# Designs tried in a protein design run: designed miniproteins, single chains. Part 22

Each design is a single chain, and the fold is of that chain. pLDDT is the mean over its residues in the fold that is shown.

## One batch from the design tools (miniprotein)

Design m739
Fold by ESMFold2-Fast:
Structure m739 (fold): chain A 109 residues (1-109)
Amino acid sequence: KLDEELEKLNLNEEEKETLKLMMNLLDVSSVEELKKQIDKILELLDLSEPVSERAIALKTIEILVTKLKNKELAKKAKPILEELSEKDESSYIRELAKELLKKIKELLE
């Protein structure tokens, strides 16, 4: 089941826990279902959402982009991350967004 899927993706324990938290938040039970929810993951980056939910969304996007090579998500996330890196009230979220932007630039360039 899910643990077998996560083992096949060559994820560390922190990355597995991040995906499990996002799956619980979105009420999905598989990585394939999670991939279909990319637009909902991006919605969690909205400034009205709690810092904890924005942080989990940023970490989830990093895993999907860097480990699963999801270029569509990378392209959709880029303009949102550019805005978050400059405008988010949380310095923690701004820093996470800046680091993720560097990784996305490397993937798309």
Scores: mean pLDDT 81

Design m740
Fold by ESMFold2-Fast:
Structure m740 (fold): chain A 90 residues (1-90)
Amino acid sequence: SKAELIKEAREVGERALEVGVEATRLALENAADPQKYELAVRAQFLAAEGYKYAIKGMDAARQGKLEEARKYIEKARELVDEAEKLLEEV
């Protein structure tokens, strides 16, 4: 449903924000460790992209474009999940 997709987009957007903040913190803490720094910076980039797709999913859902909304929300989840996985290695 439209309401369900709006909720899902909000939830993945909130996750993207939290992961992005954590990735930023880890990048700053690991500035002297090239491997950990690069992983944290990449995770931050993926979380930021995930947030953008979450907003696109929200906007599509609000407009009643349910198929587009699902695709954007799925892409947002993939990006945030990848970011979280990279942070496990930092």
Scores: mean pLDDT 91

Design m741
Fold by ESMFold2-Fast:
Parts: sequence; structure tokens; C-alpha cells
Structure m741 (fold): chain A 86 residues (1-86)
Amino acid sequence: SAEELIREAREIVEELEELKEKLKEGKFTDEDLLKLIGLTLRLIGLEIDLELRESELSEEEIREIRELLKRGLELAKEIFEEIKKK
């Protein structure tokens, strides 16, 4: 359902924000890197699911999900770029 997609996208964004904070605090671990990769793959999976289910969703629901996915991908990119500068 749209509510499930929105909830999952929000949960992923919240976990990515937590990982960004851990990186800032110098507490980022190898397990956190694996979690980052997993969350990024889940965001890509949700984008594919959204495209496949677009006809089943309202324009407002699609917009909300896309904004959450965009935020999540931007967060993941920022975290990966910060790790590369190490």
C-alpha cells in the first residue's frame, strides 16, 4: 500500500540520518557501512516498486514517496562522499 511505502521510506531516511550523525561523531563502524549499503539498495528497490505501482497510487502519494526517496538518496550520497574523503 502507499502507507506502507511511505512508512518504509521514512524509516530508511531516519536510519540514514542516524548513520550521518555517527559519522560526524567519529563512531562510524564497518557494520554501519554495510547498513548504509543495505539502506541504499532498499531505496533503489522502493524507487523501482514505485514506478511499477504508479498506476495504483494517487499523484499526491507518488509525490510524497518520491520526496522521501530523493531525501534518502541525497543523505546516502553525502555519507559515501564523506567516507571517500577519509
Scores: mean pLDDT 86

Design m742
Fold by ESMFold2-Fast:
Structure m742 (fold): chain A 84 residues (1-84)
Amino acid sequence: MMEVLERAAKRLEKLKTVEELKKELDRAKERAGLSDAEVQDLMNADADTLEALVRATDDPARLEAIVAARAYALAKQKEEAAKK
């Protein structure tokens, strides 16, 4: 399951710019009722923490927010690497 979620995040990152991914994340955050702090925790979570969070939620909006947060985090990592 985690492989599928990480694959979805990587696919979304390839299809959209950092700016577009931020807009997707902002919309998903609003739909899931997450705070900025909760979104930052999702972006920085390790694999074990993410697996626990995914297993704990039955809310599709929250799952969508997790994918969006991970895609945006990946895009930000690539942007910082390219900033050289």
Scores: mean pLDDT 76

Design m743
Fold by ESMFold2-Fast:
Structure m743 (fold): chain A 94 residues (1-94)
Amino acid sequence: MSKLEELVKEAKERLEEAKKNNYSNEEILKMVEELREKALELFPDLPESLKAELDHLLATFRKKVPSMSQEEALELAEKFVAGMYIAMSEFEAA
């Protein structure tokens, strides 16, 4: 399994655990932060533009999370994982 495929599998499994265990918005945010850190550790040579994009997505998540329902926080976490996959798959293919 590629590093990206393994990361995406872990992200999906963590999202399902968050749903099953009724994670708070703060716990969902922490999960997304941990997934971002793991992505940077697996791909340390990511272009600064992609790192900045991931940071911007996470900053947007942090800003919105306190006013969201759990369902909205989970949906935004799923969108973050999808965006990360798209950005990193383009980098891995290059």
Scores: mean pLDDT 77

Design m744
Fold by ESMFold2-Fast:
Structure m744 (fold): chain A 104 residues (1-104)
Amino acid sequence: SVSGVPPEDEAVRLARLLSQDGKKAEELLLERARQVRAQLEAQPLSPEERAQLAALTDEQIADAIVMILFGKAAGLSREELIQRLMENLGMSRGLAERLIDLVG
């Protein structure tokens, strides 16, 4: 992960793409979601984290990516991002932390 300009630039570009070409934005987010899933599956996951990841759709992982990118651009802390992922997607803290580390 990097701090500063890159996450804000990615969120701005994504917001523009969503307003101009929602289908292209969806395709890019789903591709990113597949890449993030593969990276998570390569990590030493607990049995509970593995089961939870398997239960998440690529669309739900894409939603998590959007939450992380826009949340970081809005100045949300790591803890606020973890809480949002847990509340909105029902994921464990451990899985939420792994997602934030991969995306931002």
Scores: mean pLDDT 81

Design m745
Fold by ESMFold2-Fast:
Structure m745 (fold): chain A 95 residues (1-95)
Amino acid sequence: YLEEIREAGERLVELVSKIDPEKANEVRQALDELIEALEKGDVDKAREYGAKISNLVDEAAKESKDPKLRQEIIDAGRRLGRATREAIAEVMKKK
């Protein structure tokens, strides 16, 4: 699960950087915080940073005038969201 989050997150940062490098940096920071929260088993922080990434994805998609890039950003965001939800579920099972 953590490796899937890293891969999905890296792809998302790459795509967002084509629209807005500052927003891509914010996604990178939120992704690093999300991974740290999951490694520590902090479900509340993982949800917080996951929501922050979701908001940044929505903003980047709205800024994109290229329909293909917009769809790739949405798809990458959905992949990361699924991986994050699965990782949170696994953390909760071990408590």
Scores: mean pLDDT 83

Design m746
Fold by ESMFold2-Fast:
Structure m746 (fold): chain A 82 residues (1-82)
Amino acid sequence: MSVEELLARFDRLVARARALLEQLRAQGIDVSAEELELEILVGLRLMVVGVAKAIGEPVDPSLLEKLIRRLEALIERLEALL
């Protein structure tokens, strides 16, 4: 998978996680820790891309894959709360 494809996949998973968080909040479930985890993952994705650009090196796809796996695990935990 290319860096562009990994970033697109990450962004789709972020949209899914946000939809799940909104649904859980509407049910009165406290998801403040999961909201913070999502914010951290989004920040790390921005840092990975920004640092690579600043140092003039290609983005390491394995770092994006690790972030995607963490985001997928977050989504699974959110789905378990429904």
Scores: mean pLDDT 88

Design m747
Fold by ESMFold2-Fast:
Formats: structure tokens, C-alpha cells, sequence
Structure m747 (fold): chain A 65 residues (1-65)
């Protein structure tokens, strides 16, 4: 994954945090990854590692590294 894509994911996470949203649903996490320029297949592969319905923005950033 490129640095630009990582920065885009971080920016999308920050937008949720500014709104007071500390926990992301799997659907919100998928939307973040797609908006950051990942393909649907890449986003689904990353999210297949998530066993919970809610994850933090930090957990999402760890998954994409």
C-alpha cells in the first residue's frame, strides 16, 4: 500500500473522530478504505481479518499497514 493511500485512510478516520465517532462499523471501515482508493477486493480482504462489528480508527490503521 502506498503512503498516499495510508494518509488518505488516516484523514478519513480523523473525520469520524472529529464528529465524536470513536468506533467504526465494518461498513464504515469499508467505506473509508474505498474512499482512500483501495479496490473492493482489497478492502474486503483487509476487513475479513476483523472478527468484531466495531473497531477503532487505530485498529483500522494497523490492519492497512
Amino acid sequence: MSQEQLDAVANEVLMYEIQGIKYLTKEQAREILLRAGLSQEEADAILSKVKKELITGEELLELVK
Scores: mean pLDDT 80

Design m748
Fold by ESMFold2-Fast:
Structure m748 (fold): chain A 93 residues (1-93)
Amino acid sequence: MTKHYRFTITATTLSKSNKKIIKTTIDATIDSSGRVTLRTSDSYFQPGVTRAGREISSRGLDIDRMGQLLGRSLRDSLGGGNLKVRVRTTRIP
């Protein structure tokens, strides 16, 4: 049976002069064979999300590890540095 999850990722810059909050959602579909398909709401992050999806599929990562990897991918896409990244995972019925 196909399972659907949504990852909500919030990145907050820690710069004292320019506090910026970046929020994106990534929808994950896991089919009955365990294949993971990822779609981001922001095309800027799609290349990083696509690479993360290949790693998730090849390593058979669980949902919590998927969230951690996607959070790291977004941090890297934003240039790393002084960012607070929060990932929230929600199952979609």
Scores: mean pLDDT 75

Design m749
Fold by ESMFold2-Fast:
Structure m749 (fold): chain A 70 residues (1-70)
Amino acid sequence: SMDEALTETLIRLAERGSESPEVIEEIAREVGEKYGVDPQDLIDRLLQRAYGQGLTILQLGRLVVEKLNS
């Protein structure tokens, strides 16, 4: 599902410690393939969720990882 793809992308970005466009595109392509979702739609939804919370994508990823470990 798209929600599962979003969560995995955020976790992988947090693990890489990067939010460069190249890293976002690489991870979105790999996760998009795994979940059968369009990589660009995945990126657009990541940006929407991060901006909606006043966070960068990497900050949102780190927050998701912290919640999973709590």
Scores: mean pLDDT 86

Design m750
Fold by ESMFold2-Fast:
Structure m750 (fold): chain A 94 residues (1-94)
Amino acid sequence: SARAEEAAKEARELAERAERLKKEAEKNPELSELARKFGSLAGLLRQLAKGLEAAKQLGDEEAIEAGIESLKKLKEELEKLEEEVRKELAELEK
């Protein structure tokens, strides 16, 4: 369905965003824990994108719905970590 395809695309885009933030955080040793968390989220988002693509191919509506719900939760976690890294970087520049 279009829903599964759109969700898989969003998951891939969020994974790329998390990977970029991981690389930026890795430049500061004080942000190593945040870098690790961004890396974990990028991995989960990549696996979710593959899962959504597989569920679409199988016509597994329950798996598609579960995947979309997981995407929402991972997006919220990424946004939370983005706010945290912004605050930590602001403190390091003081």
Scores: mean pLDDT 87

Design m751
Fold by ESMFold2-Fast:
Structure m751 (fold): chain A 95 residues (1-95)
Amino acid sequence: EEERQRLLNIAKGAGYYGFLKAYEETGDKEEAIERSKQLAEELMDLAGFRDLKPEAVELAKQTAEKAFENYDELKEEIQRKGAIAEGALNYLKKK
C-alpha cells in the first residue's frame, strides 16, 4: 500500500521532470506532455506496477500541464518533485 502510493506521488513528479527536460530542449508543451507520459509509463514498468500505468500517465500529464500554466509560482515544487522522479528512474534503471 505505502509502496503504491509512493510510486503514484513520484509519477506526479514525472510530469514535472518531463516538463523540465522538454523545456530545456525544445520549449514545446506538446513534447513536454508526451515525454511526461512516457516517463510515467517507464517508472511503472521498472517498478513492476503495470496496473498503475493509466493512473500514473494521467497524473504526469496533469502535472506537466500545470507546470506550463504556473511555472513562475511552482518553480521550487517543479524542481524538487522533478528531481525525486529523476532519482527514482535512475535508481530503478540501475537495479
Scores: mean pLDDT 79

Design m752
Fold by ESMFold2-Fast:
Structure m752 (fold): chain A 72 residues (1-72)
Amino acid sequence: GREEAIELLEKARELALKKGDEGTAKGIETAIEQIRNGEDAVVTLRVLAHEAEERGDEELAELIRKAVELAK
C-alpha cells in the first residue's frame, strides 16, 4: 500500500542520487510528498519512469513502476 510505495520510492531516490540524477531524485521526492498528502502521484511517477527508461536506466524505471502499482 502507501507505506510500501513510499519505502520503494525512497530506495529509488537514493539510487538516482548515487547516479548523479538529481532531477529524477527531486521528482521522486515530489511524488512521495503527493502520496503523503493523499494526492494522486501516478502521473508524476509514470513520467519519471518513462524518462528513466529513455535514458537507458531500466533499474530505476522498474523501481518507479513498482511504486506506481503499490500507490494505486
Scores: mean pLDDT 83

Design m753
Fold by ESMFold2-Fast:
Formats: sequence, structure tokens, C-alpha cells
Structure m753 (fold): chain A 82 residues (1-82)
Amino acid sequence: MEEIDEEARFALQLMGGVIAEKAGDYETAAEWYEKAAETVLASSHPDPQLAADLYRKAAEAYRKSGNTEKAERLEQKADEVA
């Protein structure tokens, strides 16, 4: 089957978040960090602590974009998985 490497998917999602954050696109950055956290949790070797850190990073990005409701939800998710 044609499959993208799970590590490569995670790396691309994390890079997308960093690039968007540097560009000032905080909502886009938050979306990438959230996807990276979900990829880590769904992986063959789940890392809840890394996922929690990524959810918190996404929450900070949402706050910078003015989306406090999404930020609060992601902080809750971080607390639930850590």
C-alpha cells in the first residue's frame, strides 16, 4: 500500500506549524500543531507527553490569533492526555 511514513507526516505537520507561526499566521500554526499532536497519539508508538506539549503550543497559537475558545479546548485536551 502507498503510505507516507508516520514520522515524516509528523515532521511535516510540525514544520508547517513553525513556518505559519513565523509568518504570523497563528490560527494556521495552531491547526498544524493540533494535527501533529493527533498524529503522535494515533502513531504505532504513542507519546502522550509530546502530544500534550503540542496541544499546549496550539492553544498558545490560538490565543495569539484571538480564538480563546479553541485555546481553552486544546489546553483541556493537553491535560487529558498528559
Scores: mean pLDDT 81

Design m754
Fold by ESMFold2-Fast:
Structure m754 (fold): chain A 85 residues (1-85)
Amino acid sequence: TITATGTGPSGVTYTVKINSDGSFEIYADGKLVATGKATKTSSGYTASATTDAGVKFDVTINTDGSWTLTITVGDETITISGTAT
């Protein structure tokens, strides 16, 4: 399991988990907000999900441990980056 955690500009803590079976989970302040299947690439993993409320999540986790989460809510886009452990 790969776990990546980062804090957004408003202080919300996001946690992304990539499980050994290739499934992923995204948490916001400890609440599960998105699930799906991650795609393994030559450089790491990518995953995306859109909720029924129209919130879009795009995740990239690189083999060097760097990661990026892009959250789109209406006309707003928030990008969070950090190191996965």
Scores: mean pLDDT 76

Design m755
Fold by ESMFold2-Fast:
Structure m755 (fold): chain A 103 residues (1-103)
Amino acid sequence: SREKLEKALRLVEEAARLLIEAVRVSGLPVTEEIGLILRVIGILLDAEHAVKNGDLEGFKEAVEELIRLARDIIRRSKSPEAIRLAEEALRLAEEALRLVKEA
């Protein structure tokens, strides 16, 4: 279902936005913050490229990487705001993964 895949991409885009915000308020060292933001951007670009090419497996892999990154931020951050944002991003990414598995 193309509609489910497009909805899943929108959820990934919102999850990426929330995760970048989580990293920015995380209190992590600047070099680590920049590295994590670049990783989120890379995952988002991979997800968008996968949708454009009809690569369902590539999209699932990108979403699973975003989920792992969100969980890492939740584990490492001492900021309640960063944890909340990363938990919201995780929820959206898990919904996107569910939609694409049902597509």
Scores: mean pLDDT 87

Design m756
Fold by ESMFold2-Fast:
Order: sequence, then C-alpha cells, then structure tokens
Structure m756 (fold): chain A 85 residues (1-85)
Amino acid sequence: RSAADEAIANMNKVKADLEKRLPEIVEEVQKRTGLSREEAEALARFAINLVAFRYAGDPNPDVEKAYEDALELAIKEAERLKKRR
C-alpha cells in the first residue's frame, strides 16, 4: 500500500464514522444557532470533511475526538455565518 492510499483510507474511515452522526451534529447546530436545517446540514458536512482531512496522516484515528472536533467546528462556523454582516 502506498502512503497516499493509506492517507485516503484513514480520511475515508473518519469521514464515514462522522457521517453516521451527521443528524446529531445538524440538530445541535440548529439548536444553538437557529439556522435552517439546510444551512446546518451544509455546515455539518463541511466540518466533517475538514476534520476527516486532518486525520489523513493518522493510522489510528480517535473517532470520538474527531466527532467532538467536527461538532465544535460546525457550531463555530454556524455562529460566524449567523453573525456575519
């Protein structure tokens, strides 16, 4: 296996595990920010992809920590979007 193939596999594993929890992230973003479901889902998917990318170099990713990182990032970006002028 090439290093690139391993990185893609690591990223895809974290992404898949986080996508199973997508509804929970969407609900929490809506609850905290009042954004629409569509906006909350877009931000949740953005956060999942960005966090998964951070784990590309990690062969043993901490999926629970990745979930917390994705949730915090989604909420932070949602609050920025809501307050942006």
Scores: mean pLDDT 81

Design m757
Fold by ESMFold2-Fast:
Structure m757 (fold): chain A 62 residues (1-62)
Amino acid sequence: MVEVEIEVPAEAAGEVIQKIAEAGGRVLSVDGTTIRAEIPKESFEELKAFVESLGGTVKEIE
């Protein structure tokens, strides 16, 4: 598992949360447009591409 910080438009937050759950990840916190989550490392690139398609960004946190 890797911890990630996701920034997305508020309208897209629900779709990102659903994608995290489908990937076997866990949401840690949601603060406005910022989502913190743990995801499987193998799902990072797919989640990043999905978030970027929604106009967001993803950062890996160690």
Scores: mean pLDDT 83

Design m758
Fold by ESMFold2-Fast:
Structure m758 (fold): chain A 89 residues (1-89)
Amino acid sequence: SAEEEMLKRIAKEFIEPIKELLKKAKENPEDKSYAQKAIELAEIGLEYLEYLYEKLKKEGKLTPELEKILKESIEELKKLKKEAEELLK
């Protein structure tokens, strides 16, 4: 389904790469670049998903399933960004 394609795309483009960067940041605490890259990618993902949410809402194309996927993905990206920010402290 289009909903399954969206979920898989978000996971592949943003969630999984950010989780990999966070893993590398934890394994290499002396190298702050991994956490910085995780923050940057999370910010790009958040801007993209928030734009897409508003666009689909305005066009009347935001199904309940797509709304759930986008909202849950935005919350996961916010959580991952916060985790990366904590690793810079």
Scores: mean pLDDT 89

Design m759
Fold by ESMFold2-Fast:
Structure m759 (fold): chain A 55 residues (1-55)
Amino acid sequence: SRRERAQRVTELTVRLAKERYAALEAEKGRKPSDEEARQIMNESHREAYAQVQAE
């Protein structure tokens, strides 16, 4: 259903964002900035949405 897909998008967005945030932190040796964190969240949401829509 639409609601179930929306929940999957949200869950996948959070998972992808956490992974990307940790990867960037490891790569740069510092915490990502607020702007970097916002970019990660936006990109993760777009990717999650596309992946769930392809199901």
Scores: mean pLDDT 84

Design m760
Fold by ESMFold2-Fast:
Structure m760 (fold): chain A 72 residues (1-72)
Amino acid sequence: SSRVQELLDALTTALNAGYGASAKAKNGTVITAGPGGRYSIDNPEDEKLLQEQIDRMAQAGREGARELARER
């Protein structure tokens, strides 16, 4: 879905920029890269959607998804 894709793009952008970086999805949700490979998200519904998508991508054996889901 477009929402999940926006969240995944924001997560990827924040993680690639490094800890302390933030990216804002167009729906207004903010994802911030934390220390130790963690991230935070300001919308719990979007967090659930994002986690489900990461899990599906990991199950599909996608290298990028596994790396994204793994902590730094």
Scores: mean pLDDT 74

Design m761
Fold by ESMFold2-Fast:
Structure m761 (fold): chain A 60 residues (1-60)
Amino acid sequence: MPLVSARFEDVDAPAVAKALADQAGKKATVKPGTFSGVLKDLSFEEAAETIAKSHGGSVE
């Protein structure tokens, strides 16, 4: 799987986490909000989990 290295500014956290989780064959549950941050060398699943957990969510 390709690794994710990206900077996000005021992105829709549920939408981004869902898109990343979908690429990993997973589902993300994320509270509404915006995400800003840098992800480096994470799998799609790890990237989705990072965003989801920052917003009180999970990936399954």
Scores: mean pLDDT 79

Design m762
Fold by ESMFold2-Fast:
Structure m762 (fold): chain A 70 residues (1-70)
Amino acid sequence: DSEFQEAKEKARKEVEELARELEARGAAGMATQFLDEGLQALNSAKSAEEVEKALKGGKEFARMVLESLD
């Protein structure tokens, strides 16, 4: 399903970008854990809807962490 694969690739890029931001702000350990758990969640997703739910949760978590660093 091309829609599902497109959603996974887009979400993977966003997770990787957020992990890089966490690392750049000095939270390297948290960045590594976030990336590992995020990619695992995306790999476990079976539909575009599951990808979107996982990404939303991850983005909210990363936003809170990034705001706390600055």
Scores: mean pLDDT 78

Design m763
Fold by ESMFold2-Fast:
Structure m763 (fold): chain A 88 residues (1-88)
Amino acid sequence: MRYVVLVLADPGKLSPEEVARAAEQGARDAGAEVLEVTATKLADGNVMVIVRAEAPEDLSPRELAEAVERAVRDAGAKVLGVLATPAE
């Protein structure tokens, strides 16, 4: 099943690319195939990351969101919000 994972984070000392790489790794660690990752630096200095992923049917959107959130936090960013939404 296809998901879009939206991450809003305070990157601290990380670049938008480093936050995106952490989010991608979190999705992969959860068992998802990452199709696309984009990172945008917002005017307030926060970063929005969009991960497009193909997940096996046994991986819930909550499990995917939790894995992405944990990976981004472990990388050193402050996670402000994570949402995983079915894309089909």
Scores: mean pLDDT 85

Design m764
Fold by ESMFold2-Fast:
Structure m764 (fold): chain A 72 residues (1-72)
Amino acid sequence: SNEDAARSARAGAEAGRAGAGAAAVFTGLHQMYKEASTEEAKELGLKGAEAGRAGDVEGGIRYAEQAAEAAE
């Protein structure tokens, strides 16, 4: 559900800010992508996961924040 997706996105963003690293951001946003019900939320989750996979923690956090907003 989009509510579950928003929760996963927020968890990924929080992990990134706490210094858990790009892999933690990837995990949260990848889970968000799987849980999201709308195409907009899925696209933001996928972009955040790709940023995390590429080691872009700041980009991943920004996409995670956008994804959480879009899923609410």
Scores: mean pLDDT 79

Design m765
Fold by ESMFold2-Fast:
Structure m765 (fold): chain A 128 residues (1-128)
Amino acid sequence: DVLKEIEKALEELKEKGLITEEQLEEALENLRKLPEEAQRYILELLKKALELYKEGRIDDARYLVNKILESIRILAEARERGVRDEAIVLYARLLAGKSEPVPQTPELQEDLSFIFKLALERLKKENS
């Protein structure tokens, strides 16, 4: 059960002071909205953040965790706005640093572009 492994990773991040209880609850709620393949890539990223923490790279771990939480929110919003599961999975794969297959349809290209637009709008709001 991918969600059970995610919950365990998020609890460990909370115990280490990298996230709050509220951030954990929000992330779990939003992750339940995503396809299982996207959840698997998010789990890889959470494990990477825990690895950075164990290596003493606390600032890098905190930075990665914050970007993971933002990405979970963006993907959940995109899903609610009708973005297809294939684009959600492709974006999550990108975040995990995997080589991407070229989008095979115009619809996937549009959906992926929309996710990037949401990410960019959130970044602009942080800097305003």
Scores: mean pLDDT 84

Design m766
Fold by ESMFold2-Fast:
Structure m766 (fold): chain A 91 residues (1-91)
Amino acid sequence: SLERRRQREREALEGVIRASEELLRWVREQRELGPEDLELLRQRRRVLERVREWARELIERGVHPELAEKALRAVEEALRAIEELLERAER
């Protein structure tokens, strides 16, 4: 049903916010990373880029607009932190 779909979308957005905030905290606490950590970050970056597009689509369609905007902001902050850390590791 539509109601079930909307509830799942809401739960997914809340999960994205929590996961993105946890990842952001973890990234900001890192001083040195191994090759396995860097590959994990590259994989998470690819997933977050897809989630960012999904959140943008939900906002455009007026679906859970406040929650989707919060998720988008959390994902974009995590992506910026990942990109900065990956750039530092390659220098």
Scores: mean pLDDT 85

Design m767
Fold by ESMFold2-Fast:
Structure m767 (fold): chain A 96 residues (1-96)
Amino acid sequence: PWRDLKAYYEAELARDPTDPWAHLFLGDLAYEEGNLEEAKKHYERAIELAPDLAFAHFHLARIYVKEGKLEEAQKYADKANEILGWKKIDDVEFFK
């Protein structure tokens, strides 16, 4: 079933390579398979297409933590928190 979903999103990107959500979903699938390099490429592309996609920034930060690149991880986590804090007033209640 996941293999069919991957083929579907890959075909969708072949038709519209500017769909940030297709990149996000393919990144999630690659992460679950342990292919961190493939996942990073998809999340980076999703951010290029939709810079305020906080979820893509958080997932990229998680990958950098797993790779031991804490400086890069912090950079993306800070961007995600900035996006969420800008859009959500309740963000303060979780990060107090």
Scores: mean pLDDT 74

Design m768
Fold by ESMFold2-Fast:
Structure m768 (fold): chain A 70 residues (1-70)
Amino acid sequence: MSSEQRRDAAIRATNKALENGLSVEQASLAAKLAVDLINAGASEEEIVETLVRETGASRETAEEVVRAAR
């Protein structure tokens, strides 16, 4: 991903996390992790599990954040 594509993906992921009730800090962390792991070629399952572990988000919310970051 280019820097611009990563920034746009992070904005979409942050907005989706906030819409699903995560705090600003949790949403920012979730977006950063989702974008970084997508760019690294991690599997969807690995990304979702990482978001759940690191942010405390539900699996459903984590899946929506990953979808928004793509």
Scores: mean pLDDT 85

Design m769
Fold by ESMFold2-Fast:
Structure m769 (fold): chain A 57 residues (1-57)
Amino acid sequence: SWLQLQLNVFTIMRNAEKFVVDQMKKNNADQSLIDSQIASAQQTDAYVRDLQHKLQQ
């Protein structure tokens, strides 16, 4: 289904965003940039959660 395809794609994106945050922390990136990236990752995770909810209905 289209919802399943979106879930698969955005799950990959969420995992990639988490990896980026971890790399930024390891390389002592500026905290404001880390916080911005975390906020972006949280938005992607919220969308993944919404898609998971829709697939359970």
Scores: mean pLDDT 85

Design m770
Fold by ESMFold2-Fast:
Formats: sequence, C-alpha cells, structure tokens
Structure m770 (fold): chain A 100 residues (1-100)
Amino acid sequence: MLKPLDLEEEFIKKLEEVTKEYFEKAEEYLKKARELAEKGEDVEKIEEYVKKAKEYVEKGFKKLKEEYPEYKEKIEEIEKVVKEMLEGAKKKFIEEAKKK
C-alpha cells in the first residue's frame, strides 16, 4: 500500500540524483522570475525565465528517462505535472507583477 505521494517522492529523489545540475538551473531561473514578479518588473522577462526553467526541466527528464527506461511512463506523468506547475507559477508571477 504505497500512497501516490510516496511514489512521487521516490521519483523526485531519483530525479534529483540523476538530474541535479539541470534542476538547479531550472530553480535559478524560477528564482529570477519570482524576484522580477515581487518587484513588479518586466512581464516579458518573467516569461523568458520560466521558459528557460522549462527547457532545463525537459533536459533533466530526458536524462532521467535514459537512465531509467523501465519507469518512462511514470516519469512522463511526473514531467506533465511539473510542466503544469511551471505554467501555474508563470501565471502567478505575471499577476503579481501586474499588481505592483
């Protein structure tokens, strides 16, 4: 009886081990986008940084699928959720920037 949340945590840990460099770059760009949103600065630059974060996430998941082909289907489901989270973050950052 594995809860879905526990399964996601296991894959996130494997993802961090295999793709650490790519996900650290994605986090850097998300942090830059957040900082611009908090300052009410440049919506276009926020979109650019989120796009770069998505590119690094895609590179990370590609490497993870190459290292763990037996989990490809589960990795693709997690990739979809992460991309949806990034899209949600972009919308929130843009709305926050517009409020300033």
Scores: mean pLDDT 75

Design m771
Fold by ESMFold2-Fast:
Structure m771 (fold): chain A 63 residues (1-63)
Amino acid sequence: GTVDGGGSMLGNMVLNGNSKQAREVLKTTSISSTTAKGVLDAAGGRGDEETAKLAEEHIKKSG
């Protein structure tokens, strides 16, 4: 079977310091709670409060 072990594109954007791009996608795109949790974890590790808050809003919409 096909296994995709890669993190979300959004998570990678945050980890690479492309927080502005990640925030733009979060504002314009509906994402799954799993993807949002990955973004929240990455943003938390980087101290990116703005991206973390946007990820939390997506989690709230999904729950």
Scores: mean pLDDT 72

Design m772
Fold by ESMFold2-Fast:
Structure m772 (fold): chain A 91 residues (1-91)
Amino acid sequence: MELSEEEKKEIEESVKEGLKKLEEDTKKLLEIYEKTKDEKVKEQIIKGLENGIGVLEKVKKELEKLGLYELAEEAEEKIKELEELIEKLKK
C-alpha cells in the first residue's frame, strides 16, 4: 500500500533528525573522552555505537521496504562510520 506524502515526509524528517542527533551526541562524547581519558566514557561510547548500529540496520531494512532508498543509503553510510569508530576506540 502506498504511503501518503505526509507520512513519507514525517519518516524522512524523523530519520534525518535521528542520524544528526546520533552524530552530535557521538562527537560530544568523543570530546569528553579526549579531555578526561575516562575508560567509563569510552565504554559508554562503544556500547552506544553498537546499539546504534543495531537500530540503524533495522531502520535501513524498513526504509528499503518503503522505497526510501536515499535514506537507506545514508543509514548504511552511518553504520560504516560507527563500525570504523568502534574499531578505532577498541585499539
Scores: mean pLDDT 79

Design m773
Fold by ESMFold2-Fast:
Structure m773 (fold): chain A 64 residues (1-64)
Amino acid sequence: SLADMISALQADVADMRARIADLRRQAARSTGLEKVRIQTEINFFEIAVSSTEMIIDRLQEKLA
């Protein structure tokens, strides 16, 4: 169902946010090129979160 799809996407967002939090902790104890690499990975996950949240918003509008 549409509600089940929204719930699944919300779970994916929660998982991605947890991964971003872990990467931020790694970045805090990293220096130089490794820190840049981790920051790039954080940026990719932030884009994925934003895209997924936009999808959730559109699906919620259809459910309302």
Scores: mean pLDDT 89

